# Designs tried in a protein design run: designed miniproteins, single chains, continued (3). Part 29

Each design is a single chain, and the fold is of that chain. pLDDT is the mean over its residues in the fold that is shown.

## One batch from the design tools (miniprotein)

Design m9039
Fold by ESMFold2-Fast:
Structure m9039 (fold): chain A 58 residues (1-58)
Amino acid sequence: GRVDAEAVAAGDAERFGRSLQEATGLSYEQALKVARELAAMPPEEARANAQGLSDAEP
């Protein structure tokens, strides 16, 4: 699946969490927790981590 790295870079944890759930099959709670942690990072770091999650397919 493909994660929405732009959403997390923009600080939209909910949108990124939905994208992460679709990409990885994580539960909503797990996806949202990861999304919130990434959204708290600087935009560049958040985007890099989101891309890493997309590239490291389950």
Scores: mean pLDDT 72

Design m9040
Fold by ESMFold2-Fast:
Structure m9040 (fold): chain A 72 residues (1-72)
Amino acid sequence: EAEKLLEEGKKAFEEGNYEEAIKKYEEAIRKAQENNDKKLLAEAYGNLALVYGKMGNFEKAYEYGKKAQEAK
């Protein structure tokens, strides 16, 4: 379930496990796209932007932040 994947990703991010957080958010994105769930897609992209920003990957943070805004 995509909502559960978002929650699991957030928990991994809070624990500093950025690789697991990225994996969970990518899985949530795939399921949101399959279900045409634009709100969940925007939220998953926004959370990915935060993870990449925390990792210092500002190019990906900017890209995913833009995708989050466009998915609304």
Scores: mean pLDDT 86

Design m9041
Fold by ESMFold2-Fast:
Structure m9041 (fold): chain A 97 residues (1-97)
Amino acid sequence: MSREELDAEVLAALAIMQAAVAKRILSDPNVKISEEELIAMVKKIVELAKELARRGHREQVDLIVQSLEEFAKLAEEKGLTKVADEARKGIDEVRSL
C-alpha cells in the first residue's frame, strides 16, 4: 500500500467512526444534541468523502456513503428531517463527483 492509500484508509476510518458516533447519539435517549450540531457533523463527514472522491478512493467513499445512508434513515425515523435531508444532499454531492 502506498502512503497516499494508507492516509486515505485512515481518513475513511475516521469518517466512518464519526458517522457511527452520530448514529449512537441519535439512538441514546439521554443525549441531547441540537440539529445544528448534527448537521455540522454530517457536513464534516461529507467534505471528507468529497476529498476522497476527488483523489479517486472509490471504495472508501462507498463505505462512508453507506454509513451516511444508515445515519439519514435513523435521523428520519427520529423525526429529524433537516438532518436526514442534509445527509442525503451530501450523498448526492459526493456521488456527482
Scores: mean pLDDT 81

Design m9042
Fold by ESMFold2-Fast:
Structure m9042 (fold): chain A 74 residues (1-74)
Amino acid sequence: NKKKIEEAKKILEEGNREVQRLLDEAEGHFARALTDAGIDPERAAQHQARGDEVLAEANKKLEDYKKKAEEILK
């Protein structure tokens, strides 16, 4: 069914866009952690932890979108 393939593609495109935004956000936090490393290790650790949280959210969103696409395609 071509409609199912098109619907799955649209979901994956939306997912890729959302995941990319979260990856960019995580990268910003990691960049701040690197900047603070050796200057303020506690603040660097906080930025690293925030980056890790956003990265985990990105991975969860990726899996959620994959599941939605697979459910449509079955």
Scores: mean pLDDT 84

Design m9043
Fold by ESMFold2-Fast:
Structure m9043 (fold): chain A 65 residues (1-65)
Amino acid sequence: MEIDPNVVRAVLYIMQGAIYEKHGDYEEAAKAYEKAAEIAKESDPELARVAEEKAEEARKKAEEA
C-alpha cells in the first residue's frame, strides 16, 4: 500500500484538532484543521474538504466564545 507523507501529516493534524475540540480549544482546533486541509489539498482533495469543513465549524464555535 502507498503511504503518502502529506496524507499522514494531514491525518495527524486532524487528530490534533479533534483533541483540541474535545477540550473546548476551538481556536487551536480550527488552526490544526486548517493546516491539515492545506497539506491534504495536493494528495487527497476529499480529506482536505473534510478538514476544511471541520475547521469552519471550529472557527464558528471559537467566534461564538
Scores: mean pLDDT 81

Design m9044
Fold by ESMFold2-Fast:
Structure m9044 (fold): chain A 62 residues (1-62)
Amino acid sequence: SKEAEELLKEAEEAVRRGEGQEALRLIDEAIKKTSTIPDAKVRKELLKRAQELRREAEEILK
């Protein structure tokens, strides 16, 4: 959905700013929104992107 994609975009911006905790919060929100997407392929793609961003956010936090 548009909401999930926008939350992931905000998470990417937070990662670029080195805001790991804010990025993780936005990623969690995005994952919750992706669970409402009826298209399994779209849902899987967004979840994969969220997982990659989560790894980057966790690296910021160590």
Scores: mean pLDDT 82

Design m9045
Fold by ESMFold2-Fast:
Structure m9045 (fold): chain A 98 residues (1-98)
Amino acid sequence: MNEEERRRLLHEADVSLARMILGIAKRMAEQGKKEAAAEAVRLLVRVARRFAERARREGDEETVRELAEILREGARIAEEVGAEEVAEEARRAAEELE
């Protein structure tokens, strides 16, 4: 595997992991586990910010855009469970990735 292919696979893995965390948050919200859903969105914000910093350093604008979209969906889940502070944090993180 060449270095460019390795970097592409790593960025795809980062997006997949972020989507997995988003899926966990959505399932927790659907089950009425509001605190667990909010915690999953907080984890998503932290993880997505780190992945976006790496993607930006490597010029991967597509990964940065996908992470921003995932964060906007996370903000929506946090808002639906009444975690306004977490929703605002996720919205702010998504805007910082624009």
Scores: mean pLDDT 85

Design m9046
Fold by ESMFold2-Fast:
Structure m9046 (fold): chain A 61 residues (1-61)
Amino acid sequence: SKLLEEIQEEIAKRTGVPKSWIIVREVDGRIQVTLSKEALELPWEKQEETARTAAELIREA
């Protein structure tokens, strides 16, 4: 959906993590964000920043 694409794009924009490494899905009416295998090789601080950004954007949606 457009909303999921917008969330993925905004996370990528704010964190600098490549859009293709950010997986946004809707599961049982909830937005779920997961990181690709490549993104799990990032420093923990960057992974935490990405998770925090995702949570904030989901809250605003």
Scores: mean pLDDT 83

Design m9047
Fold by ESMFold2-Fast:
Structure m9047 (fold): chain A 84 residues (1-84)
Amino acid sequence: SEELKEEVEKLKEEIENATSEEELKELLERLEELLEKAETIEELKLIKEAGMVALRKATSKELILRAIGLILRAIGLILDLELK
């Protein structure tokens, strides 16, 4: 949906501007919720990109692992949709 894409784009910008691990954790939780709602390859690619930004900013083991898990799940869902 257009609304989901817009929300992911805004969230990606918020993740890029995050100044604390606490803020990044809240943004990652929101991104995980959006991943559950995503239905299209385009939406999943945007979520994957936002997750990659989160991974670059994450410094705690918890957030690094959560970002990796999100990215891998998004990739898996993209492959499922691209396959017949």
Scores: mean pLDDT 87

Design m9048
Fold by ESMFold2-Fast:
Structure m9048 (fold): chain A 94 residues (1-94)
Amino acid sequence: SLAEEGLRLAEEGRRLADEGKAVEAARKGVEAARLGLRASSKQDILRMIGLTLRAIGELFDTELYVKQGKREKAIEAARRAAEAGLEAAELALE
């Protein structure tokens, strides 16, 4: 299912963040959130939009921190993007 694929991508994003691959991790978080949104029920749509926007915002922060040489902050932002994707995928599985 889309939700199961989203869960896999969010877990991969968390692993990539642990490896210091911040931008790749954040991109996986955004993709996971997008899949959660596509799998969402009407009752969850507003929360899913919020989680997707959070993941996108954290991706932008990750890219900005990478450009500034702030590696630790980039990894933290990437983890937050992956966590938003995970929450969206888990919500879609309910």
Scores: mean pLDDT 89

Design m9049
Fold by ESMFold2-Fast:
Structure m9049 (fold): chain A 70 residues (1-70)
Amino acid sequence: SIETLAAMYLHYERERAEAEARLADPSVSEEERKELEELIEEKRSVIETILAEDEEGVRAAVERLRAARA
C-alpha cells in the first residue's frame, strides 16, 4: 500500500540522516567513514526504489504522516 511505502520512506530517510550526521563527526575513523558512506548509498538506493513505485503518492502520504505527528 502507499501508506506502507511512505512508512518505509520515512524509516530509511531517518537512517540515512543519522548516518550522515555521524559522518560529520571528525572523530569518525577512516574504516567507519567508509562503512557510513556505503550505508548512506544503500539507503539512498532503497529510497529511490520506493519513490519509483509512485513518487507523488508516496510524498503525499509522507506529508500526511508528518502532519499526524505534529
Scores: mean pLDDT 84

Design m9050
Fold by ESMFold2-Fast:
Structure m9050 (fold): chain A 70 residues (1-70)
Amino acid sequence: SEEKLKLINEFIDKVTKIVKEARAQGKEDEARKAIELAMDTIRDMLENGYSVEELKKKIEETLKEIEKIA
């Protein structure tokens, strides 16, 4: 659905900003780990029939984990 794709695109944008900031600080290994986690999460969200509410929760939990890495 358009709403689900919008949520995934917003997630990608947020991850991109975190990765850019981590790289600017010389945290290349952390940036790479964040990208890998984000890509695994995107694949999972695209392959599974999650509801909008389930997607929001998964995005929130994954972003929190990425922020701890970076």
Scores: mean pLDDT 86

Design m9051
Fold by ESMFold2-Fast:
Structure m9051 (fold): chain A 58 residues (1-58)
Amino acid sequence: PPLSPEEVAREVAEELRKIGDALDEGIKRSQEARKQGKSEEESRQAMIDVMEEHGGKG
């Protein structure tokens, strides 16, 4: 059968779910860094590192 708009929407939803998981991990790592007394910049960097670990979709 041909690709339906619903099938495309599901693929997009899958990608958004993966991005959401990466964001959750980044937020948690950022919060842990903050709890350890690290600076806002270090907390932001921790979040970026997690996002990069999950792989930026090209």
Scores: mean pLDDT 74

Design m9052
Fold by ESMFold2-Fast:
Structure m9052 (fold): chain A 105 residues (1-105)
Amino acid sequence: HMENLEKRKEVAKEIADTILENASPLLAIAQEMARALREGLSDEEIDKRVEHLAEKYGLSPEEKERLRQAVRAGPDAVAEYIRELGKRLGYPEDDIAEALRIVRG
């Protein structure tokens, strides 16, 4: 049944989200963007995911728009966005490097 498959995906997402909630916001954003790139999401699904991240992590309207454009442009654009965001927010070099590894997958 489709409901059972959806429930398994929901539980797996909850576990992943719980692990990422204990990581830096940068790592959590990188993981969600890597996932979006792998899933081949529609423009509408990209918009919903970017809105969710903006609400959860307090992204400005400018940051939200940059993130949306980066996801549509592909992995290299997302990697550049994550690097710039990490530097701008003062994240350690190791956290930025890990976030870039997650995006490049």
Scores: mean pLDDT 71

Design m9053
Fold by ESMFold2-Fast:
Structure m9053 (fold): chain A 64 residues (1-64)
Amino acid sequence: DEEEKKKLMEKIVKGAEELAKATGSAEVALQYAKRELEELKDKLSEEDIKKTEEEVRKALEQIA
């Protein structure tokens, strides 16, 4: 269960990174991540969601 949550969170971060590179837009990537996290809100804790959003933001800062 913990491993599955970690894989889902990492998949969202990687998806956002790839989308940012493809579109050149951090805003589009952030919207993608937020939509994915909203879909998983009943499966992920609020802390997991916030941590994933933070990881996405940090990854996007390195791309910019």
Scores: mean pLDDT 79

Design m9054
Fold by ESMFold2-Fast:
Structure m9054 (fold): chain A 84 residues (1-84)
Amino acid sequence: MIAELLREAKKALEAGDMRKFAILATAALIEAIGEQLDHPELSEVLNEIMELILEAMRAADAGDYERAAELLEEAAKLAEEAGL
């Protein structure tokens, strides 16, 4: 679910839909927090995913959409590899 939210956030960003991007990136953060509470054994990878999402949101706010897309792809890959 986290990986899918991040891929949808990246698609929204690439389409210039900044509102949808913000909603989906925030949803991915909320899901990551929930997963960390339910699965503390995944804390290391979930903390890395959350940090990448926050960095992507900061990059997008600064107008660096290419960097934001790269960070979302990295976060999605980590989430997919973790089964999230």
Scores: mean pLDDT 88

Design m9055
Fold by ESMFold2-Fast:
Structure m9055 (fold): chain A 69 residues (1-69)
Amino acid sequence: SAEELLEKAIELAKEALRLAEEGKVEEAQRMLDEAQRYAVLGAALGGDPELLKEASELIKKAEEVIKKQ
């Protein structure tokens, strides 16, 4: 379902943020790429805008941490 895709995007984005904060940049980028794919698919299938917003905010936060490494 769209909700399952967005929940997976949130999970992956949280993991990407954790890995980025630990300095594991390559692993963080892989998780981030997956999170972005799940977010796009969930949005395309009409997923919950609030879940999409949460995923997008976590993705941006992970991106910012990666850029500072």
Scores: mean pLDDT 86

Design m9056
Fold by ESMFold2-Fast:
Structure m9056 (fold): chain A 76 residues (1-76)
Amino acid sequence: MVEEKSKEAKELFKKLAEAAKAGDEKKVKELLEELKKLFQETLEELGEEAAEKVAEAVKEEYDEAHKAYAATQAAK
């Protein structure tokens, strides 16, 4: 179900943002792998449109996590 997958993705991105802010590289890698698996399973089970809906539903959480991660990586 798209709604359930969206909820799982939101929680994972929220945890990813927290791990990135804390500098926990191991946790960041684990969460990225979990997110990749979730989106792959969504694509395989529910199709491309469902995967896109999940991505749109988590856009804010994704942007926050990406910004947090990019800040630690782009600082050099």
Scores: mean pLDDT 76

Design m9057
Fold by ESMFold2-Fast:
Structure m9057 (fold): chain A 84 residues (1-84)
Amino acid sequence: MIEEAIRLVEEALRALEAGDSEKAKELARQASEKALKVYNETGNEEVRKASRAAQYAAIYLEAGDSEKAKELLEEALEYLKKAQ
């Protein structure tokens, strides 16, 4: 459900604010997977954009770029909210 994807992105953002990059990365991956599942069920293009943004956030966290990851997680959250 889209609400679970939103929750996971919000939890990832909180983990980043707390300085827990590993938890943020795992939550971003889970958010991407959940959003992709919602996209496959609904065909909603905003949800697909959210899945991609969350996936890229996880990649940037792996590379140590928390600032870019935060921007991408905020972008993912906006896409998910538009899809509600």
Scores: mean pLDDT 88

Design m9058
Fold by ESMFold2-Fast:
Structure m9058 (fold): chain A 57 residues (1-57)
Amino acid sequence: PKFYYEEGDKESDFYYPWYREYVKILEDVKAGKFKSVEEIKKNYPYVPDEETLKKLL
């Protein structure tokens, strides 16, 4: 989440939606709301990468 400003520089209207979802995913995973990549993908269609999400769990 600390690098959100760089995503804004990447055509904010195009890349920003997936980054906004990614920040939510990080917070929800840390809070224990999601325990599997499958659950995350069901709630967040703009997920960047399954392997990245697995590293968060």
Scores: mean pLDDT 60

Design m9059
Fold by ESMFold2-Fast:
Structure m9059 (fold): chain A 111 residues (1-111)
Amino acid sequence: MKKEEIVEKFKSLPEDEQRKYALDLLKKAGELIAQALNSTDPEERKKLYEQALELMEELIEIAKVSKNEDFRKEILQKALEMAKYLLDNSTDPEIQKKAEELIKKIEELLS
């Protein structure tokens, strides 16, 4: 799904459904990271980390248009912790670079 379509659909949701959607994405990203950590295949680990990073980018885009400021900050803080965990636990330079870029974006939005 295009990021613009995700953002449009998210904007149309009531506040409670926006919260549920964001928490579901965060849960899915965490599950992908957990699967990557349990994988012995470097290529599978990289693919799972890339998928988790994509979901975290979606979280950032929907956070920008969230109807609830406190909830927005909560989701961004959880995404920040997850991105930092990826940076600390990944040995892949491309994954580390993407996680670092994501951290910078989230920190700017939390300022």
Scores: mean pLDDT 82

Design m9060
Fold by ESMFold2-Fast:
Structure m9060 (fold): chain A 55 residues (1-55)
Amino acid sequence: DDIEKLQELALELRELLSEEEKEKLSEELQKMIDDGASIKELVEFLEKKLEEIKS
């Protein structure tokens, strides 16, 4: 379930990010949503962010 995956990734990133980084991520996600991004595209975006942080 892409929605469930999106929620899991968002929660994990929230635990790893600072307050400022969370605000930036929220802004980027909102821009993608406004641009018509699918749930799958949002999941892929969050997966890339998580990989970057875990590296």
Scores: mean pLDDT 80

Design m9061
Fold by ESMFold2-Fast:
Structure m9061 (fold): chain A 91 residues (1-91)
Amino acid sequence: DLVKKAREEAAKNGGLVLIDYENNEVRVATTPEEKKELALEATELILREIAELGNMSEEGLEGGLAAARAAYEAGETSISNLLEIGLENTK
């Protein structure tokens, strides 16, 4: 289960994880450069997982994703900040 593995790696390493379903692998970002590159992708993944676990509305998840994307376009590359912004814009 790649999703479970991604959650475990994120919790264990304090880093970002990206699930590569095509290659059946999980990537972890540990350097600032890697974190910037994966920031939005990881934020979207985490928001979707939180939405599933919390039975979040589709509308709420869409709002959170849109807010995180807008912040990234404005120059935010911190996953912690992107995730916080995303979560603030969910139901």
Scores: mean pLDDT 70

Design m9062
Fold by ESMFold2-Fast:
Structure m9062 (fold): chain A 74 residues (1-74)
Amino acid sequence: SKEEIYKKWAERLENFLANNAPLLTPEEQAKLREMIEAVKKGDIEKLEELVDSITDPDLRAQARLLLNQLKKDL
């Protein structure tokens, strides 16, 4: 189900945040938390806006690839 897909992807992002929090800026941590909440709600439009708002180009590219994989699973 779509609900199980969103749950699985939210857990993946939560694990990334837990493992990488000390290496991320406060802004990046806050944005990742917002992305986790958007995924939990199935709010793909908000998730796309959050990804596009990432200022670091490498992190943004990685987030875009993850978003595309999530969309493919739906």
Scores: mean pLDDT 81

Design m9063
Fold by ESMFold2-Fast:
Structure m9063 (fold): chain A 78 residues (1-78)
Amino acid sequence: SSSGLLYRDVDPAEVLGVLREVAEKLGFPFYAAAYDRNGKMLLMPTLIRDEAEAERLAEEIRRRAGGRLVDLAAQPVP
């Protein structure tokens, strides 16, 4: 559960790790977060049910980032 934490200036890999665990427990097929190289949040960490929505979010991240994405976008749950 979120406790009012701000996700800017955090390690993106750690955020995705937490999202993956939550997605697995709650039965979400996808999770997403995106940050630039300076740790600025481009997409709020999100749990996603629909593959089409995951694809749309990935495209929006690409549009906002202008090529400055960390390699952490929408991912399928293993």
Scores: mean pLDDT 64

Design m9064
Fold by ESMFold2-Fast:
Structure m9064 (fold): chain A 61 residues (1-61)
Amino acid sequence: MEAAERAARGAAAGDAGAAAEGGGQVSLKTNSGIEGARLSREAARPYGEDAAARAAQAALM
């Protein structure tokens, strides 16, 4: 299988899964620890992708 292409598509699917996770059971069961991991994934998603690229360019100069 084309791992590179599948990996890119899988990453997008994983991001959608993180959004759906907002149901709350995770917070009820493990609101400490997993919240940090989830927030990192949600914050790193497309909303900040361009900002991250800009920051990387600024740091690279």
Scores: mean pLDDT 51

Design m9065
Fold by ESMFold2-Fast:
Parts: structure tokens; sequence; C-alpha cells
Structure m9065 (fold): chain A 60 residues (1-60)
């Protein structure tokens, strides 16, 4: 669901802000599983955005 996807992204962004990349990556994988189980393009777009945010944070 979108609500679950948004909750996972919010938690992942909080983990990134704390420098907790292990937790952020685990949450990203959970969102990826949700994308695989759902054909919702909004969930896919949210996952794509989180991947970009995670990658950018790792390069900072």
Amino acid sequence: SMAEAERLRERALEAIRRGDFETAYELLLRLQDLVAESDDPEVTALHDRLVREFTAALEA
C-alpha cells in the first residue's frame, strides 16, 4: 500500500539522516519487496526516489 511505502521511506530517510546506512538499506529492501508485490506506479516512483537519495547520501 502507499501508506506502508511512505512509512518505510520516512523511516529510511530518518536512518540516512542519522548515518545509519545499514537500517536505511534494510528499509530500502523492504520497499523493493513491496514494489515487486504491487503494480502501483506511485510505489515504484517512491522507491526510485529513495534509491537516488540513498546513493547521494553514500557519496556525501
Scores: mean pLDDT 82

Design m9066
Fold by ESMFold2-Fast:
Structure m9066 (fold): chain A 60 residues (1-60)
Amino acid sequence: SPEEYFKEMLEIIRKWADEIGRALLEGARTGDPNVQERLDEISKKFNEEVKKLREKYEAE
């Protein structure tokens, strides 16, 4: 249902927003020069989860 789809989408958004926040905070603490590469990896995983969620609800 649309409600279930949006509920799962919000859970994905919240989860990956938290991961981005952690990566940024850890980068600031450690002075990691590769923080952008970590953010790019997180973005890729977020997009993959969104794609899988869409496919799950498109199939039924």
Scores: mean pLDDT 80

Design m9067
Fold by ESMFold2-Fast:
Structure m9067 (fold): chain A 56 residues (1-56)
Amino acid sequence: LEELREEIRRLAPDEAERLLEAARGIVTNGFKLPYDEELVLRIALMLAETEAMFRE
């Protein structure tokens, strides 16, 4: 879990908290699932990777 959070901050240092907030919304409001820290971190990492990919 901590490793995932570090990777998110590495890819998006100034936006890690925003991406985590977006991932929490996807899990709880999008998928209608209860809060799951691991799932939230994995989704946030995917968002960070996607954002980094578009920053040519």
Scores: mean pLDDT 73

Design m9068
Fold by ESMFold2-Fast:
Structure m9068 (fold): chain A 93 residues (1-93)
Amino acid sequence: STLEKLIELAESLGLKDFAERVRKEMEEIDATQKRLEAELERSKANGDKEAYQRAVAGLIAADIDKVGVDIEAMLELIKKGYSREEILKILKS
C-alpha cells in the first residue's frame, strides 16, 4: 500500500505525530468504506435505488479522499527535502 510505505518512511524520519495522523485518517476512511459497502448490499437487497446510488457516490468520494491523504503525505515528505524521484522510488518498490 502506498499509504503504508509513506507512513513507515515518515516514522523512520521521526515524524511520529504526522504518521499517526495519516494512519488515523486512513482508518476513518476505511471504516466509512466498510459502512457504505454494507449499505450498498442492503439497498440492493431491498430494491432501494436511491439508497444504492447514494452508497455508490459515497464510495467514490471515499476513494477520492484516500488520494487526498496520499497527496498530503507526499507534500510532508517534500517539505522535509525528499525529491520527486526519491518519493516515486519508494512508491514503486
Scores: mean pLDDT 78

Design m9069
Fold by ESMFold2-Fast:
Structure m9069 (fold): chain A 71 residues (1-71)
Amino acid sequence: SPLVEELVRLILEALDYQRKATEALKAGDEQKARDYFKKASEYTWKANELAEKFSPEEVVQAVRAALERAA
């Protein structure tokens, strides 16, 4: 469904910002790392709010799809 695809997108955005934060931290840019971690938290919050509309099985499938796309 379009909402499942949106949940996948929100999870993927959170994962992407986590990755960017880690890369910034490795580069010694602590301020960029903090900004990216903040964005990751915001997307995680949005994903959690949307996830309330889904069954546990649909949430597991969305997380699996996002992790596969992030790899």
Scores: mean pLDDT 86

Design m9070
Fold by ESMFold2-Fast:
Parts: sequence; C-alpha cells; structure tokens
Structure m9070 (fold): chain A 80 residues (1-80)
Amino acid sequence: KKELAEEAIELLEKAIEALEEGDLKKAVEYARKAAEIAAKDPELKAVADAAEEAAKAAEEGDLKKAIKYAKAAKELAERT
C-alpha cells in the first residue's frame, strides 16, 4: 500500500524532471505509469486522477498544466 505510494512518487518526480527538460513524450510515459500504479490502491484514486491529467496535458503540449497536475499528484501521494 505505502510501497505503491512511494513508487508513484518516484515516477511523478521523473515526470516533473522530464517536463522541466521539455521532454513531453518521456513525461507522458512516467505520468501514465504513476497513474497505473496509483490506480491499484483505492486510497490513491486522487493521485491516479491527477497523474492522468498530467499525462493528458503533456500529450496536448500544455507544459504548465502538466507540471501543475504532476506536482499535485506527488503532494497527494506524499500525504498517504
């Protein structure tokens, strides 16, 4: 349970790094993996939803929105 939150946090940190570097493809991959991991735990539903929004924003090229959602997902995961 907490292991899934920690794994999601690591993936979200990688997604944020990719977004800051302008690597949108890599950011989408990491954010989607974080969403998949978080979706396995009902307590992490908000993390999964935010990570999916981050992936979608990155896929659309909206860097600011992608960073906002990726950081929100990470903060939510850190609270669990």
Scores: mean pLDDT 84

Design m9071
Fold by ESMFold2-Fast:
Structure m9071 (fold): chain A 87 residues (1-87)
Amino acid sequence: DELIKKGKYEEAAKKYYELGLKYIEESDYEKAAEAFEAAGEAYEKAGKYEEAAKYYELAGKLYELIEDYEKAEEYYKKAEEAKKKAE
């Protein structure tokens, strides 16, 4: 049951990643940040902490690019916490 749920979260994370790339292509950096944020959260729920950290960091960079410094700080901190869990 839990393994099936983790697989579904990983699938969701990959779809959010693809959506984020689409928004980058469209230069919609706010929606791209939201998509990579969702990918990071989905990877974290899947127990894929290394991947979660990567996408949280990417979301933070995009929030910084659009000058949402509060969200940038939030997602950089989430990336650091995910790295601690990744071992």
Scores: mean pLDDT 85

Design m9072
Fold by ESMFold2-Fast:
Structure m9072 (fold): chain A 63 residues (1-63)
Amino acid sequence: MKTLLLVVDSRLEVALPKALELAEKYGYDEILAAPGLSPEQAQALAEEIEKATGYKVTIVDIR
């Protein structure tokens, strides 16, 4: 399973078109939208997901 961690500001509705574009273009099976994460928090969350699932997580910051 390919997972994308999409780092967004407080407006998740702005992120939805970008999330759908990335899912369709790059074949992500799962997109997690995370508002307000610092770059360090996003990296730590991605590493925990990779450890739990065994699949690579890509981080995209659209703030």
Scores: mean pLDDT 70

Design m9073
Fold by ESMFold2-Fast:
Structure m9073 (fold): chain A 65 residues (1-65)
Amino acid sequence: GEMEEIIKEMEKLVKEAAEAARKGDLEKTREVGRRMNELLEKYKSEELEKLAEEADREGVRAILS
């Protein structure tokens, strides 16, 4: 369903943000962070919040504040 597609997009953004942050690509990290926040604000899902916490564990903490 729609929520499963949204969760999958969030998972991809988490991985993409972690790689961008690891490479020091600040522009890409900010772009992906904005897209993650947009999904969180729009859908307000506990599943999306858990994926955002996963991004924190993957080293993209700075974009989740």
Scores: mean pLDDT 72

Design m9075
Fold by ESMFold2-Fast:
Structure m9075 (fold): chain A 60 residues (1-60)
Amino acid sequence: SEELEKRKRVFEAAVDLAANRDGSITVEEIAKRHGFDSKEEFEKLFKEAFGVSPEALLQP
C-alpha cells in the first residue's frame, strides 16, 4: 500500500511538473512538494512509471 501511495504521488507530481514546463519550478521542488524526501527517489519512481526522466517534461 505504501508503494501504491508513492505511485499516486508520482502521477500528481507529473501533472504539476507538466503545468510548469516553463522551467520556473525545479524537479527537486516538485518532488518535495509531493512528499518525496529526495529528487533521486522521485526520479527513480517516475522513470519506473513513465519510462522517461521528469526532466524530459521540461523545455530547456
Scores: mean pLDDT 75

Design m9076
Fold by ESMFold2-Fast:
Structure m9076 (fold): chain A 56 residues (1-56)
Amino acid sequence: SMAEAEAAAQEVREAGREAGASEERIETLAQAARDAVLRGEDAEALVAGIKAHLRA
């Protein structure tokens, strides 16, 4: 759903800011997460994966 996709994007933005990523990278990842959720990908798993990648 649009609400689920937007929630995933916002969670990615928050995680990216905490990780100290650039605003450009944060927005790119957030948009990618939104698009993936809209395509039917699992929001929880996707966000968890992005968070793990940002911490590495």
Scores: mean pLDDT 82

